# Designs tried in a protein design run: designed miniproteins, single chains, continued (4). Part 66

Each design is a single chain, and the fold is of that chain. pLDDT is the mean over its residues in the fold that is shown.

## One batch from the design tools (miniprotein)

Design m14433
Fold by ESMFold2-Fast:
Structure m14433 (fold): chain A 67 residues (1-67)
Amino acid sequence: GEAVRETARRIAESLERNYGVDKEEVERRLLERAEREDFEGIRELIVEATGSESIALAAVAELRRVA
């Protein structure tokens, strides 16, 4: 839904700003994984980008709430 898209966009923008990731690619991958309820995949993606389990778990919680 639109809430999932908005949340994925905000997460991707934050990760671009702080970690220099490709915002559009990260947003796309977050959306694909959220649509499949692949929350482990979302966690792995964000840990790979940030090196932070706590950032990943916070993002998973936000996406889980709106998915």
Scores: mean pLDDT 86

Design m14434
Fold by ESMFold2-Fast:
Structure m14434 (fold): chain A 78 residues (1-78)
Amino acid sequence: PLEQAKKLEEEMDRLAKEGRLEEAVDLYVNASLLYEQAGDYKGAAAAYGKNADAWERLGFTRKSAELAKQAAELAAKA
């Protein structure tokens, strides 16, 4: 789970860097879930934060804000 989450996050970072944000947002959700399953709240918080940034870049401010709240809550557990 943790190794899979890290590989998925690396792929997402690459897609986001290339501007392929629509593909990146779906995979950040999966990475966050895998980090939570592994008990890595720091990793999960980072993935939610990156997902929020991607949605903000796509123009979905409300969805971005919701994901940022999830990132903050997970970071508090770390």
Scores: mean pLDDT 79

Design m14435
Fold by ESMFold2-Fast:
Structure m14435 (fold): chain A 81 residues (1-81)
Amino acid sequence: SMKELERRFKRNEELADKVRKKLLEAGIPQEVADLVAGTVRMFGGREGAAAAISLLRSMGYPDEVIEKAEKAVEEVLKEEE
């Protein structure tokens, strides 16, 4: 149903906005915050976070940046339970 697809999209977009803000607050670079928010918007919270971490690793981002991003995303996802 289109209404169900729209509800999922809106939920993912709201979650992506929260993730992006949390990452920026944690001092994560804007490029990384935008990438993580984008994958969360497309795939949802848990799947989007996993996709983002895989992409950051494949793109050669430092482990310290990836670990900080993963922690910040996990904090947002726990708050949305």
Scores: mean pLDDT 82

Design m14436
Fold by ESMFold2-Fast:
Structure m14436 (fold): chain A 80 residues (1-80)
Amino acid sequence: SAEEYFNAGLKAFEQGLYDSAIREFERALEVEESAEIHYNLGLAYYKMKRYDKAIEAFEKALELDPNFEEAKKALEEAKK
């Protein structure tokens, strides 16, 4: 399920395994579109200093949820 992949991604992220987190978040997105999943995908790219990919992911999160304050703040930080 999308939730199982998403939770696996969160666990990998907490362990600093950002490549694994990205793969699991991408698997979750293959099952279900979610602003929260795109946001966490962006955070994982940001940790890897892949700022262009982080920006794309945060913008997708905001397309799905324009009121997602955490994604707005993350987007501002990634653009600096």
Scores: mean pLDDT 90

Design m14437
Fold by ESMFold2-Fast:
Structure m14437 (fold): chain A 58 residues (1-58)
Amino acid sequence: SELTEKMVKLVEENKDKSGEEINEILAKEFGEELSKLSADEADEAVAAAIEKANELIK
């Protein structure tokens, strides 16, 4: 949940960037943190961040 919130906030702060750029930033910033989580938690965090990024690509 905390990780998901941080990822969503990072997407929000980078809303002027393309979805691909946002995905690169997320992978670089949170790749290590995601590897520390359970599969379910990592999947939820990534899905939430991707949904937010997709909303900004409109």
Scores: mean pLDDT 71

Design m14438
Fold by ESMFold2-Fast:
Structure m14438 (fold): chain A 104 residues (1-104)
Amino acid sequence: SLKEYYDSLSEEDKEILDALGYQFNSLSEEEKIKFAEALRNYVAEFFEKSDEELEKDENVTASVEIIKMFINLMKDKFGVNSKEEALKIDIEEFTKLLEELFSL
């Protein structure tokens, strides 16, 4: 199922995600955990926003499609539907999800 999320991205967004994965895979185990926490917290801010709201949000510094992919991954893998619930996702489990995603 992780490959289906990756394969749904444009070639440009795949290059961005691949660069992020390369950076992540170069980190120590402690740095990977901090990266996962920062990414979880960043994506959580965009939970409950519509596609139109995401396209207009000045705080979206990454591709909207990549943000939507992470929101959908968090919803599908952890059963979370709100910012509050997303912020409670276990960091070790989220780090493991990122290791699986970035090993594609």
Scores: mean pLDDT 83

Design m14439
Fold by ESMFold2-Fast:
Structure m14439 (fold): chain A 62 residues (1-62)
Amino acid sequence: SKIKEAEELLKRAVEALKAGKLGEAVENISRAGALLREAGLSAAEIIKMAKEASDLLADAAA
């Protein structure tokens, strides 16, 4: 599903950020956003996923 593919891309973005690969992280976030829009997610749903990704990044930085 497009939502599962977006989740995988967000996971890769977190891994890229942990490795200092900012370009790969931005690319994966952009692709995930496109898939979520294609899946018909509302802005609120996309924002919720972005918050969850931010929480994962905070955990990774700890």
Scores: mean pLDDT 75

Design m14440
Fold by ESMFold2-Fast:
Order: structure tokens, then sequence, then C-alpha cells
Structure m14440 (fold): chain A 72 residues (1-72)
């Protein structure tokens, strides 16, 4: 189901951020946003992408964990 795939992409994005692979994290978050049909989740993913771009990696992880909780 689309929801499960979005959750998997968000988990992969968190691991990419933890590993310092920020370009991959942004790519995964953009893919998750395209698959998500939830406007709330899409806004959270936009905020997470901006946090990664700004170097605020802890905030990005917190936002993604919140999105995963909302989806599960």
Amino acid sequence: EEKERVVELLKEAIEAIKNGDYDRAIQLLREAKELSKSPVVQRLLDAAIEAVKNGDYEKAIEILQAAIRLLT
C-alpha cells in the first residue's frame, strides 16, 4: 500500500541523514512527497527538506519521526 511505501522512504531518509548522505535524503523525501496523498504529510516533508537544506539535521529527523507516527 502507498502508505507503507511512504513510511519505508522516510525511514531510509532518516538513515541517509544519520550517515551524512544529505543529497540522498532529499531525493528520498521528494519521492515520499510525490507518493503521499496527505496534505499534512506533504507539508511535514517540505519542512524536513528545508531543515536538511539549512543543515538542521536534528530538526529534520524529528519532523520525519512525527510523519512516521502520523502514518502508523
Scores: mean pLDDT 87

Design m14441
Fold by ESMFold2-Fast:
Structure m14441 (fold): chain A 60 residues (1-60)
Amino acid sequence: DEEFLEGLRLLAEGRYEEAVEYFEKALERDPEHKRAWYYLGLALAALGREAEAAEYFAKA
């Protein structure tokens, strides 16, 4: 999905808050997108939101 790919690009550029937004948008369209759950967790961990990141890693 385009939203997922844009999230990956933003994550690579260190734009973690925007990456979270795009991964959330990808998951609204496809809740079974395991990779989006995982990378959303990585972006949240990068923001210091470790408890939330752990929940999303469990869903991946």
Scores: mean pLDDT 83

Design m14442
Fold by ESMFold2-Fast:
Structure m14442 (fold): chain A 56 residues (1-56)
Amino acid sequence: SAELALAYYNRGLALESLGRKEEAIAAFREAVRLDPSHIDALRELVRLSGGEVDLA
């Protein structure tokens, strides 16, 4: 579970660097679902879906 969460987190970072914001959000959301204690994934999910999506 933690290993798979890390894989989704890394996938999210790669998608974000490619400008694929919606796919990155989905990847970070899956990482948090698999490991709710993964603070870095949660931080990125909040930044992209809460701060970026709603406030932009």
Scores: mean pLDDT 76

Design m14443
Fold by ESMFold2-Fast:
Structure m14443 (fold): chain A 62 residues (1-62)
Amino acid sequence: MEEKKKEALEYARKAEELLRQGLATGDQALFDQAAEYGKKAGEAAKESGDEEVLKEAERLSG
């Protein structure tokens, strides 16, 4: 479960970085990548079973 928490937070942070870059540049490909990493973060957070990790992943990816 600890590895899933780490994966969720790493994917969520990557999604946040890509979303920020997309907003700055208007690049649709960056938004698409952010959405994919956000989805991966959410799935990993659900598998972790940790409510706080799920909330953090949703905050960073959405």
Scores: mean pLDDT 76

Design m14444
Fold by ESMFold2-Fast:
Structure m14444 (fold): chain A 64 residues (1-64)
Amino acid sequence: SLQEEIDKVEKEVNEKRAELAGFIREAKAKYGSWENLSPEDQKAIGRKAKELGDLIFKLEELKA
């Protein structure tokens, strides 16, 4: 059902928010500042942020 799909995507959004926040915390703890992040870690953060954005967009479309 539509409601089951909404519930599933909301769970995925919450999980991806937590994952991204955790990754950012770990990166800041290791490197001390944003300017010292490796290109790999910068790309990983960008990728995770895009995945989260795509899920949020899907959730809004389902609720429309």
Scores: mean pLDDT 83

Design m14445
Fold by ESMFold2-Fast:
Structure m14445 (fold): chain A 87 residues (1-87)
Amino acid sequence: LALLGGLLGTLGGLVAARAGKGAAAATAGALAGLGAVIDVLLGAPTARAGAAAAGGGAAAARGGAAAGSALGAALGAAGAALGAAAA
Protein backbone atom coordinates (compact mmCIF):
# COMPACT_ATOMS: atom_id res chain seq x y z
CA LEU A 1 0.00 0.00 0.00
CA ALA A 2 2.84 2.43 0.78
CA LEU A 3 4.38 1.54 -2.59
CA LEU A 4 1.01 2.12 -4.26
CA GLY A 5 0.81 5.54 -2.62
CA GLY A 6 4.33 6.29 -3.82
CA LEU A 7 3.52 5.09 -7.34
CA LEU A 8 0.32 7.14 -7.43
CA GLY A 9 2.28 10.23 -6.38
CA THR A 10 4.97 9.60 -8.99
CA LEU A 11 2.36 8.91 -11.68
CA GLY A 12 0.64 12.20 -10.86
CA GLY A 13 3.97 13.98 -11.26
CA LEU A 14 4.62 12.29 -14.60
CA VAL A 15 1.14 13.17 -15.86
CA ALA A 16 1.70 16.83 -14.94
CA ALA A 17 5.07 16.85 -16.69
CA ARG A 18 3.49 15.41 -19.84
CA ALA A 19 0.50 17.79 -19.73
CA GLY A 20 2.90 20.76 -19.74
CA LYS A 21 0.46 23.06 -17.95
CA GLY A 22 1.59 25.00 -14.90
CA ALA A 23 -1.71 24.40 -13.11
CA ALA A 24 -1.59 20.70 -14.00
CA ALA A 25 1.98 20.45 -12.67
CA ALA A 26 0.94 22.09 -9.38
CA THR A 27 -2.09 19.78 -9.10
CA ALA A 28 -0.03 16.65 -9.81
CA GLY A 29 2.57 17.74 -7.24
CA ALA A 30 -0.20 18.23 -4.68
CA LEU A 31 -1.68 14.82 -5.59
CA ALA A 32 1.74 13.18 -5.16
CA GLY A 33 2.08 14.68 -1.68
CA LEU A 34 -1.53 13.84 -0.79
CA GLY A 35 -1.06 10.26 -1.96
CA ALA A 36 1.96 9.85 0.31
CA VAL A 37 0.10 11.41 3.28
CA ILE A 38 -2.97 9.19 2.76
CA ASP A 39 -0.77 6.10 2.49
CA VAL A 40 0.88 7.04 5.81
CA LEU A 41 -2.54 7.56 7.42
CA LEU A 42 -3.71 4.13 6.18
CA GLY A 43 -0.96 2.62 8.34
CA ALA A 44 1.03 0.97 5.56
CA PRO A 45 3.76 3.58 5.00
CA THR A 46 7.30 2.98 3.96
CA ALA A 47 9.58 5.95 4.54
CA ARG A 48 11.23 5.29 1.18
CA ALA A 49 7.92 5.12 -0.70
CA GLY A 50 6.73 8.35 0.90
CA ALA A 51 10.02 10.04 0.05
CA ALA A 52 9.84 8.79 -3.55
CA ALA A 53 6.28 10.12 -3.95
CA ALA A 54 7.27 13.48 -2.47
CA GLY A 55 10.37 13.61 -4.67
CA GLY A 56 8.32 12.84 -7.78
CA GLY A 57 5.76 15.51 -6.95
CA ALA A 58 8.42 18.08 -6.10
CA ALA A 59 10.38 17.31 -9.27
CA ALA A 60 7.25 17.68 -11.43
CA ALA A 61 6.33 20.96 -9.75
CA ARG A 62 9.90 22.21 -10.10
CA GLY A 63 10.22 21.24 -13.75
CA GLY A 64 6.89 22.48 -15.06
CA ALA A 65 5.95 25.49 -12.98
CA ALA A 66 8.32 26.06 -10.06
CA ALA A 67 6.91 29.46 -9.07
CA GLY A 68 3.26 28.47 -9.50
CA SER A 69 3.61 25.00 -7.97
CA ALA A 70 5.43 25.76 -4.70
CA LEU A 71 2.38 24.39 -2.85
CA GLY A 72 2.65 21.09 -4.70
CA ALA A 73 6.30 20.76 -3.75
CA ALA A 74 5.54 21.66 -0.12
CA LEU A 75 2.79 19.02 0.08
CA GLY A 76 5.12 16.45 -1.45
CA ALA A 77 7.81 17.27 1.13
CA ALA A 78 5.25 17.06 3.96
CA GLY A 79 4.19 13.62 2.74
CA ALA A 80 7.81 12.43 2.76
CA ALA A 81 8.33 13.77 6.31
CA LEU A 82 5.20 11.97 7.55
CA GLY A 83 6.29 8.75 5.83
CA ALA A 84 9.73 8.93 7.45
CA ALA A 85 8.26 9.72 10.91
CA ALA A 86 5.68 6.91 10.68
CA ALA A 87 8.23 4.31 9.57
Scores: mean pLDDT 55

Design m14446
Fold by ESMFold2-Fast:
Parts: structure tokens; C-alpha cells; sequence
Structure m14446 (fold): chain A 65 residues (1-65)
């Protein structure tokens, strides 16, 4: 994953949810998603809302990740 892809996900999540995630939180969310974790499980692990976790996943899918 490139820095540009992480920045794009960060900006899209902030636009959709108003939440500012760190680079490490975005990487962890995508790792968990690729391992089969649900948005709820990702939200619980990172201490964020399910809406925010879903926004990260959707942004990543739009980037072909």
C-alpha cells in the first residue's frame, strides 16, 4: 500500500464520517479486513464506530485494494 493510497483513504473517511484516523489505524483496519474480519470486529479492535470502519473498507475497495 502506497502513502498516496493511505492519504486517499484518510481523506475519504474524514469526508464521510468526520473522523481523523492515523496511518497505523488505516493499515490495521485493512489488514483485519483482508483476514476476513467484519466492520464490527474492526471497529471494536480500533475503538472506532462501525460506520468509520465501513468507510475505510469502502474507500479501499474503490482503490482496488
Amino acid sequence: MTAEQILAIHQEVARKTGVTLTVDEIREALRMYQEGASPREIAERLGISVKTASAVIEAARELGL
Scores: mean pLDDT 82

Design m14447
Fold by ESMFold2-Fast:
Structure m14447 (fold): chain A 56 residues (1-56)
Amino acid sequence: PLSEEELKEAQEKLKELNEVFEILKDHPELAQEYFLALAKGDEEKAKELLEKAKKL
């Protein structure tokens, strides 16, 4: 089994992905930019886009 630290990190990542999928229903352009930023390794941009979507 995974360590507590590894499990916590994995669960936090899954939580973030689930939030993005919920946003996809109403804000597909933001979701597209978010995934593009993740693919390019731009974590700061991905974080900003996610925060923007949550505030809408």
Scores: mean pLDDT 74

Design m14448
Fold by ESMFold2-Fast:
Structure m14448 (fold): chain A 61 residues (1-61)
Amino acid sequence: SEVDKIVEEAIKKIEEAKPKTAKELFDVYMEVVQELEKTLDKETFRKVASKLYEKLKEMLS
């Protein structure tokens, strides 16, 4: 789906930044989320943000 593709691209951007700490990971995550909020419609953003947050939790565990 479009949502899944956007989430995959967002995860790749986070991984490409190569965060070394949980703080760096969260900072990059927040930058990506802010960019998506400005570019996506509210409904698509909500779905993407929910899935992206799930992936963030996996990356922190």
Scores: mean pLDDT 83

Design m14449
Fold by ESMFold2-Fast:
Structure m14449 (fold): chain A 55 residues (1-55)
Amino acid sequence: EIEKKLKELRKKAQELSDEFNAARLAGDTERYQQVAAKLREISKEIKKLEEELKK
């Protein structure tokens, strides 16, 4: 359950990381900021689930 959700979130994080790097290289500040915000949210969720799994 938690492990499956973590796997899915890590996949999304990888895809967003690729978009983030592409936006940075293109100098697309708006896209860069939007993708960075999404990465922050996913990172928080992953960390929360990882801490939950450690319980």
Scores: mean pLDDT 80

Design m14450
Fold by ESMFold2-Fast:
Structure m14450 (fold): chain A 99 residues (1-99)
Amino acid sequence: MEENLKKKEEAIKTLKEFIEWAKQVGDEGSEETRKAAQEAIKAYEDALKVAEEHPEFGEKIGEYVKQAKEGVERSEDITRALKMAAEGLKKLVEEVKSK
């Protein structure tokens, strides 16, 4: 329905913003941060595809990405926060696919 479409668009926007942020952090960070950012970008791109294909799950994905972004932005250990965010998104995507 219309609400699912809006939630899908918001999830897509949030995922794209997080991907751009992760790219910047990876470029400016250490080797470990770059690798963590690449893994996070991959997980976010996979979540983006799921959100685009399954608008009914866009809300759950969008909520998780917003929480992950806020956590990473306020984290003292950006590399660890990126890895945790990537792992959480992978688990969420698997849950969504299994139904």
Scores: mean pLDDT 72

Design m14451
Fold by ESMFold2-Fast:
Order: C-alpha cells, then structure tokens, then sequence
Structure m14451 (fold): chain A 115 residues (1-115)
C-alpha cells in the first residue's frame, strides 16, 4: 500500500506539471501502479484505484492534449480493474469507459490537427 500511495503522489506531481515531456514517465508510473495494485488485498486495491482514478480524471483538465490522452487511457485501465474487483458494476464501468474514450478521442483529434 505504501508503494502504491507513493506512485499516486508521483503521478499527481507529473500531471500538475502539465508538460508533454513527462508523458513517458506518466505511462511508466501508471504501469508500475497497476502492477503494485495486483499485489494488494482487494479492499486496499479498490481504495488505491479510486484515488488514482480521481488523480487521472483531474488530468483531463490539462491544457496539453498529450497529457489528457495519457490521463484518459490510464483512467480506462483503472475503471476496468475496478470492474474486475467488483467495485464498479459492468454498466457503470461501460459508462465511465465511454466518457474516457471520448476524452481520449478529442485529445487525439487535437494532436492530429496540430500535426
């Protein structure tokens, strides 16, 4: 749990930087966080995932479309893991994934338009 909390705080710090240069580090930290969550008891895993999801959903307010894309993609993985653990109903998980997928699509369209 302590390591999962450390990873959430590092992810929050990088999202607050609002810098596309941090995107590779954000992706690695998200993967490390999910691997750590897999080692936790269900109740601790659910709490860590819910806290991480709040942090990534806040990242959807980023001015940088690459940061928003990574935040949305990580959010989808977190929602799926919460569904697998029974913390979200399949219907609620589907709704949240649809919302995050739309955010990811909008960010991708901005990146493509700027290229």
Amino acid sequence: MEEAERLIEEIRRLLESDDAADVPRLQRLAQEFLARVDTLPREEAVRALERALEVFEAGLASSDPLVRLVAAAAGILLVRRLEELGALSPEEAKRRIAELSEAARAALDEIRAAA
Scores: mean pLDDT 83

Design m14452
Fold by ESMFold2-Fast:
Structure m14452 (fold): chain A 74 residues (1-74)
Amino acid sequence: GTLYLRLKDYEKAIEEYKKELEEDPNNVKALVHLGEAYFELKEYEKAIEYYEKALSLADSPVAKELLKKAKEKL
């Protein structure tokens, strides 16, 4: 079903972004995308961790807004 397809897409994306972080731990874009993927999976604590890592490296308005949304879910 649709849920299964979406979960597989997020799992694939997470693996790809994690590989990018293994090559470049300071990849702010990969950190934000990992946070977004975990947020969509309702893994809000993990999403918060990745957004906070992104914000520690760069001033990202997108990461700041997404962090606020994730914290509201807790």
Scores: mean pLDDT 79

Design m14453
Fold by ESMFold2-Fast:
Structure m14453 (fold): chain A 67 residues (1-67)
Amino acid sequence: GKMEIHKKKLELIGEILRIIGEIFDLRRELEKVKDTDPEKVKEIEEKIKKLEEEKKKLMEEMKSLPD
């Protein structure tokens, strides 16, 4: 019952934090290449966009779970 829901919320929180860390690392890489490699900038921006969409979906799933 509730214990399984709490476990799933913790797993979702862990996944969200992992994605946040990955976005942070990609944003740092983007700052290093932003003035030298426009092709890599586009690639990194697309990866960040996909991760932000995944994060949003996981956050919505977490909000949909009962307490």
Scores: mean pLDDT 84

Design m14454
Fold by ESMFold2-Fast:
Structure m14454 (fold): chain A 58 residues (1-58)
Amino acid sequence: MIRAKAIEDYTAKKKDELTLKKGDELEILEVVDDEYVLAKNLKTGEIGLVPKKVLEEI
């Protein structure tokens, strides 16, 4: 299981993206491409796309 945390706040720009707060912990479910992962926010239980650049693996 790959875990990551949000290193900055991120506001979803599309309906399939997650909105994140800095410090939110995520489970990475799938690497979609070079820019995005499919992840689950462990605080909210929501699943969606997240830019890799706002995440740090823990």
Scores: mean pLDDT 83

Design m14455
Fold by ESMFold2-Fast:
Structure m14455 (fold): chain A 75 residues (1-75)
Amino acid sequence: LEEELKKLIEEAKKYEKEGNYEKAAEKYLEAGSIAFKMGDYEKAIELAQKAIELGKDNPELKKAGQELLEATKKA
């Protein structure tokens, strides 16, 4: 899980640098989900917020990020 989390964050940062914000948001959302499963709620919140910010023009990605953020805050 830790290696998978690291890989997803690296992929997200790569897409962000390339200006592909939709794919970056998808990877941050996947990474946030892994952090949540690991019990790293601080990291899950950070990654969910990044997914919301970068996916703001995609309603489905924004919603998924908001749902992950809400679930993490209630955990």
Scores: mean pLDDT 82

Design m14456
Fold by ESMFold2-Fast:
Structure m14456 (fold): chain A 79 residues (1-79)
Amino acid sequence: SEREKELNKIKALFLTNVALVEYSLGDREGARQALDGAAELLSKVIGPEEAEKYRKEMREALDAGDFEKLREITLKAVE
């Protein structure tokens, strides 16, 4: 349903914010796990192939500490 897709998008956005918080606190592994969880939720909305592309881009931005790029990628994924 459209409501279920909307909820999965919101949950994915929440998990990417969790990843940013965990990274800021020095928990890089926890941050990556939260980001992987966000991509898994996105796969239910946009499909597994597209979600994997976003997972890779988001992870690269996270590992680079580029939080502005991570935010931009995440917002684009949930449009």
Scores: mean pLDDT 83

Design m14457
Fold by ESMFold2-Fast:
Structure m14457 (fold): chain A 63 residues (1-63)
Amino acid sequence: GAAVTPEQAELNAKIVKLTNKAIEAYEKGDRETAKKYLDEIVKLAKMSEEARKQLEIGLEDLA
């Protein structure tokens, strides 16, 4: 596999943690908290608006 830098590994770990928190918030019906975590993921991953929309749909479907 490709080598991952320590910075990239830390960023990936943070994104995973935020994703889990967003799913938990959606499962509890706390859409405001879920959106906060989603926005943080989008900023960290530098996602496009289209990618953000797809992620939001996916996370809501998983919850």
Scores: mean pLDDT 77

Design m14458
Fold by ESMFold2-Fast:
Structure m14458 (fold): chain A 110 residues (1-110)
Amino acid sequence: MVGELYAGLMLGLAGVSREEARRWGLSEPAIRIAELAREGRLDEARELFVEEVVREWRAEQERNGLPALADEELRAQAEASFDDLLAAAADPARHPELREGARAILAANA
């Protein structure tokens, strides 16, 4: 679910450990994104986040019978989301906000 991938990135950027992310019930891809982001492996975190989010969005478009957006457009949207969250995480004072946002996303999808 796309929300879990966003929550994983938000938690990782806010310094949440792989072990803590696992306790939150995140999927393995979301846990891996959190781990990479927390470790500062941002290029790897970006590529995995974009790949998994695009995969989920394609699956949703297929289920809804809507005309599929081109992969380049989906990638651009996922990359923009990553950049927005990375920019927010650059201020450590915003880390509680990112953790709260992740909780809200997971609660909405529970």
Scores: mean pLDDT 82

Design m14459
Fold by ESMFold2-Fast:
Structure m14459 (fold): chain A 59 residues (1-59)
Amino acid sequence: AAAAQARHDALGELVIPATKAAAKVFNETGKDITDPEQLDKAVEEASKAAREKLAEARR
């Protein structure tokens, strides 16, 4: 439990900046995330960008 929480906190410290950057890109592009299909695409793109930023930060 304690070890899992420590790993979660460390991962969160890297994921939070990546998530913030992804959210900024979506806000700047003016994407309307009201269509379910557009929502799914936006979520996938955000997850992809966050994973890429996390991989870059790990290198």
Scores: mean pLDDT 59

Design m14460
Fold by ESMFold2-Fast:
Structure m14460 (fold): chain A 56 residues (1-56)
Amino acid sequence: MKKPIAEYLKEKGYFDGEPSPETVAGFLALQRRHGLPPDGYVDEEAERLLEEGVPS
C-alpha cells in the first residue's frame, strides 16, 4: 500500500496544507539513506522508518 508522502503526512496530521520542499526533500533523503527507491511514496518499510524517526 503506497501513498504519496504528502497524503501520508496529512493523514497523520503532520502538515496542514501544501507540502513544503523541505518536507519532500527530507523524505527523499530518508529513502536514499535506507536504500529505498526515492520515489516519494510511503510503503510499509518507509512507514516504519518514519515512525521510528518520530520528530520531537
Scores: mean pLDDT 68

Design m14461
Fold by ESMFold2-Fast:
Structure m14461 (fold): chain A 66 residues (1-66)
Amino acid sequence: MKKILLVYAPTLELAVKVAKELAKERPDAIVIPLPNVSREEAEEIAKELEKLTGYEVEIVDASELV
């Protein structure tokens, strides 16, 4: 199924590093890095993207995957 993964992190380097790894593990997903975005901001972005695209949106904390 088409899914969007929003990878939020306190830094650009961490967001990009984790997003690149997730893109390899989940080729059916669209992976978007969100640097300097809080969990609450990522949740709001996820809801709007789900409405705009019709895709399922999952939020991923990059700090939990390092």
Scores: mean pLDDT 80

Design m14462
Fold by ESMFold2-Fast:
Parts: C-alpha cells; structure tokens; sequence
Structure m14462 (fold): chain A 71 residues (1-71)
C-alpha cells in the first residue's frame, strides 16, 4: 500500500516522540490528529485515493512537528 510505504519511517519517529510526552500532551495531540485527518477521511469517502494519501501524509508530518515542539 502506497500510504503504508510513505508512512513507515514517519510512524517510527512519531512513536519515539510520543513516548517522551506526558499523558496530557498525548491527549492534546490525539485531538489535533483527529482534526488533521478529517480531509483524508473525506477524500477516502469520496474515492479520491490520491487526495487521501496526500492529506494523510500532511497530517502525519504536522503531528510530528507538534510532537517535536512539545517534547
């Protein structure tokens, strides 16, 4: 899957960063993550696989940026 292949390295970094955060910081990132994934979910529902992949990648990159700022 193209989505999984693009996200594998980013997923590992995200897991490492999240492990350094407090439960409160993790909860805040979870809420932001759900918000950031809305465009990807909408694209998937519409059958726009390319748009979904791009939106999902952007959401994960933004979550990593936020996690780094909190760590």
Amino acid sequence: SALIEELLPVGEETERLLATLSPEQQAALEEEGLRLLEPARAALAAGDLEGAAAAYKAAVERLLELARELA
Scores: mean pLDDT 72

Design m14463
Fold by ESMFold2-Fast:
Structure m14463 (fold): chain A 74 residues (1-74)
Amino acid sequence: LSQEQQAAVARVATAVLNAGLGEASLEEVHKVLDEEGLSDLKPEAERAIEEVKRGGDPEELAGRVAQRAAQRLR
């Protein structure tokens, strides 16, 4: 990944983590995905946030969305 793509992946991971922890809205996650050209990952991010709300590991689930973002940007 380029430097810019790595920054995009980190931004997505942070947004999903914060949303799962209740520190950001789902709209903020959607905005980040739209700005990074990853709008197609909105359903995956929404599922990860729902799993965190059900007691899932926030870092693990945010990491899974980040891996999908990295794969799409390659």
Scores: mean pLDDT 80

Design m14464
Fold by ESMFold2-Fast:
Structure m14464 (fold): chain A 57 residues (1-57)
Amino acid sequence: REEKQKKAKPLLKKYEELMKLLDELYKKGLPEEEIVRLFQLLAEGMSYDELIELAKA
């Protein structure tokens, strides 16, 4: 029952997964402005899962 560690650890893992996906998209020609927009959506409260889905689209 380590709620602080439980919240931080899975979010960190999802963040790393998102970063790897964004790196692949950047290599395929996704503009940096679109990458910044995805991070802004994350800061606005969008979940990592929703961002990963949007990045794949």
Scores: mean pLDDT 67

Design m14465
Fold by ESMFold2-Fast:
Structure m14465 (fold): chain A 75 residues (1-75)
Amino acid sequence: MNKEKAEELIEKGKELMRQAEATPDPEKAIELYREAKELYDEAAELAKDDPELYRKAVLLAVSAELLIVALELDS
């Protein structure tokens, strides 16, 4: 069940990432990216015994963090 839960969290995170990208409000985008990152971090923890899924979740979390930092620096 950890793999299924991790995949579910990744999918929810991707939905939040799409919403963040679609919003013209940078503060709302940052909030959505933070929520997505939290879901990806949880997915990585659940996927510790699945190296491929773990790496996918970690890379998605890093991606969300970089987008947050970029928006905070440029705002």
Scores: mean pLDDT 86

Design m14466
Fold by ESMFold2-Fast:
Order: C-alpha cells, then structure tokens, then sequence
Structure m14466 (fold): chain A 77 residues (1-77)
C-alpha cells in the first residue's frame, strides 16, 4: 500500500475527528447534547472522508470543533 502526502494528511485529520467523536460518546454531558455531538462527529467524519485535499479535510475538522464548542456552551445555559 502507498499513501500520497495528501492521503496521509487526510488520514491524520480523520483520526483526530474519530478521537473527538470517541470522547463525545463517553463525555459526562446531558443525553440530548451527547446525541447531537455524536451526530456532528459522524457528519464531520463523512465530510473528511469525502474531502479531496488536506485543506478541505482540515476546514471540516475546524468547523466541527467550533460547532462542538457552541453546542456545549448552549447546554450550560
């Protein structure tokens, strides 16, 4: 198997997204918030897998992390 530089970078970005999703599944948050975080993570993973460049994959991860922060902040109110 041979990974191009772009493929390697995408796999690293995907791994970070999968780790974030795994953390969300075990996080001590309200059930509804946890479900929403899991849905966001699964959507982000699919978008990263569909990305054609590392820059696109990174943009998806950054957007996902921003949405996670906003969702957690809303849950605290």
Amino acid sequence: MKLSEDEFEKEVILAFAEIDLGIAKVDNLPEDTRKELIELGERAIKEIEAATSPEQAQAVLDRYRKEVKELIEKAKK
Scores: mean pLDDT 74

Design m14467
Fold by ESMFold2-Fast:
Structure m14467 (fold): chain A 60 residues (1-60)
Amino acid sequence: SEAEAHYEAGLAAAERGRHEEAVRHLEAALALDPSFERAREALLELAVRELEEAVAAVLK
């Protein structure tokens, strides 16, 4: 499905460090399928990782 394609693209962007592209693709997946649990979980994990990196940067 188109939602699944956006989900896969979002994961690929995240793996490449393209944070803004990853978020846009995952948001597009959820816009197409609001019940897409894996896309919601991926967005949450990306947000948590970004927060952890921000905290680590402040402590260094």
Scores: mean pLDDT 81

Design m14468
Fold by ESMFold2-Fast:
Structure m14468 (fold): chain A 83 residues (1-83)
Amino acid sequence: KIERARELFDEGVRALEAGDYEKAVEKFREAARLLAEADVSPIEATSFAMALLALAVEADFAGHEEAAERLREIALELLRKTS
């Protein structure tokens, strides 16, 4: 369900823009889970993980260290499951 994972990623980005870091983390975790279940290509998994890592850097600069840590964990777990 790659389409649903894309929708969840977009919802996560909107939650980050609204300052709802907990909702964003849950949306990104659900998207990553769907991508892992869909056996997406390593390129697709890497692209998603790199996007999450970039968002984690932004969250860290905004002072949301816990959210940044969770985003990094989601990215790493996706790469581990799809490699």
Scores: mean pLDDT 81

Design m14469
Fold by ESMFold2-Fast:
Structure m14469 (fold): chain A 57 residues (1-57)
Amino acid sequence: SRLEHETRVVEEAAQQVADGKMSLDEAAERVARETGLPLAEAREDVSRTVARLKAEA
């Protein structure tokens, strides 16, 4: 589904940010491009997911 695809792209991008391989802005741009989400929404989703991943580590 579209929602499942969006979740997967966000999680993959957020993991790259958490690993120090990609900036938050770079990840947000990729998510927006691949999912069609507005850039501001993509950035917020990536930021929230990065915070979650750091809390789980």
Scores: mean pLDDT 84

Design m14470
Fold by ESMFold2-Fast:
Structure m14470 (fold): chain A 68 residues (1-68)
Amino acid sequence: SKVDEVVERVVEAVRNILKAHPDWTLEELRRVADHIVRHLAKKYGLSPEEIAEVRRRVDAEVERLLAE
């Protein structure tokens, strides 16, 4: 699905950013993730409901990455 593809791309980008900036806070990572979500949501033509699901899943994955 478009949601799955967008979530995967955002999480991969955040993982690469965290690898380059291991000291970044959850707030900083969430800010960057939201920027990427906005860009991809426009590119993929996501509905408001799909954007909400992407944000929910990305937020959970970003918290998980920082906890590792």
Scores: mean pLDDT 84

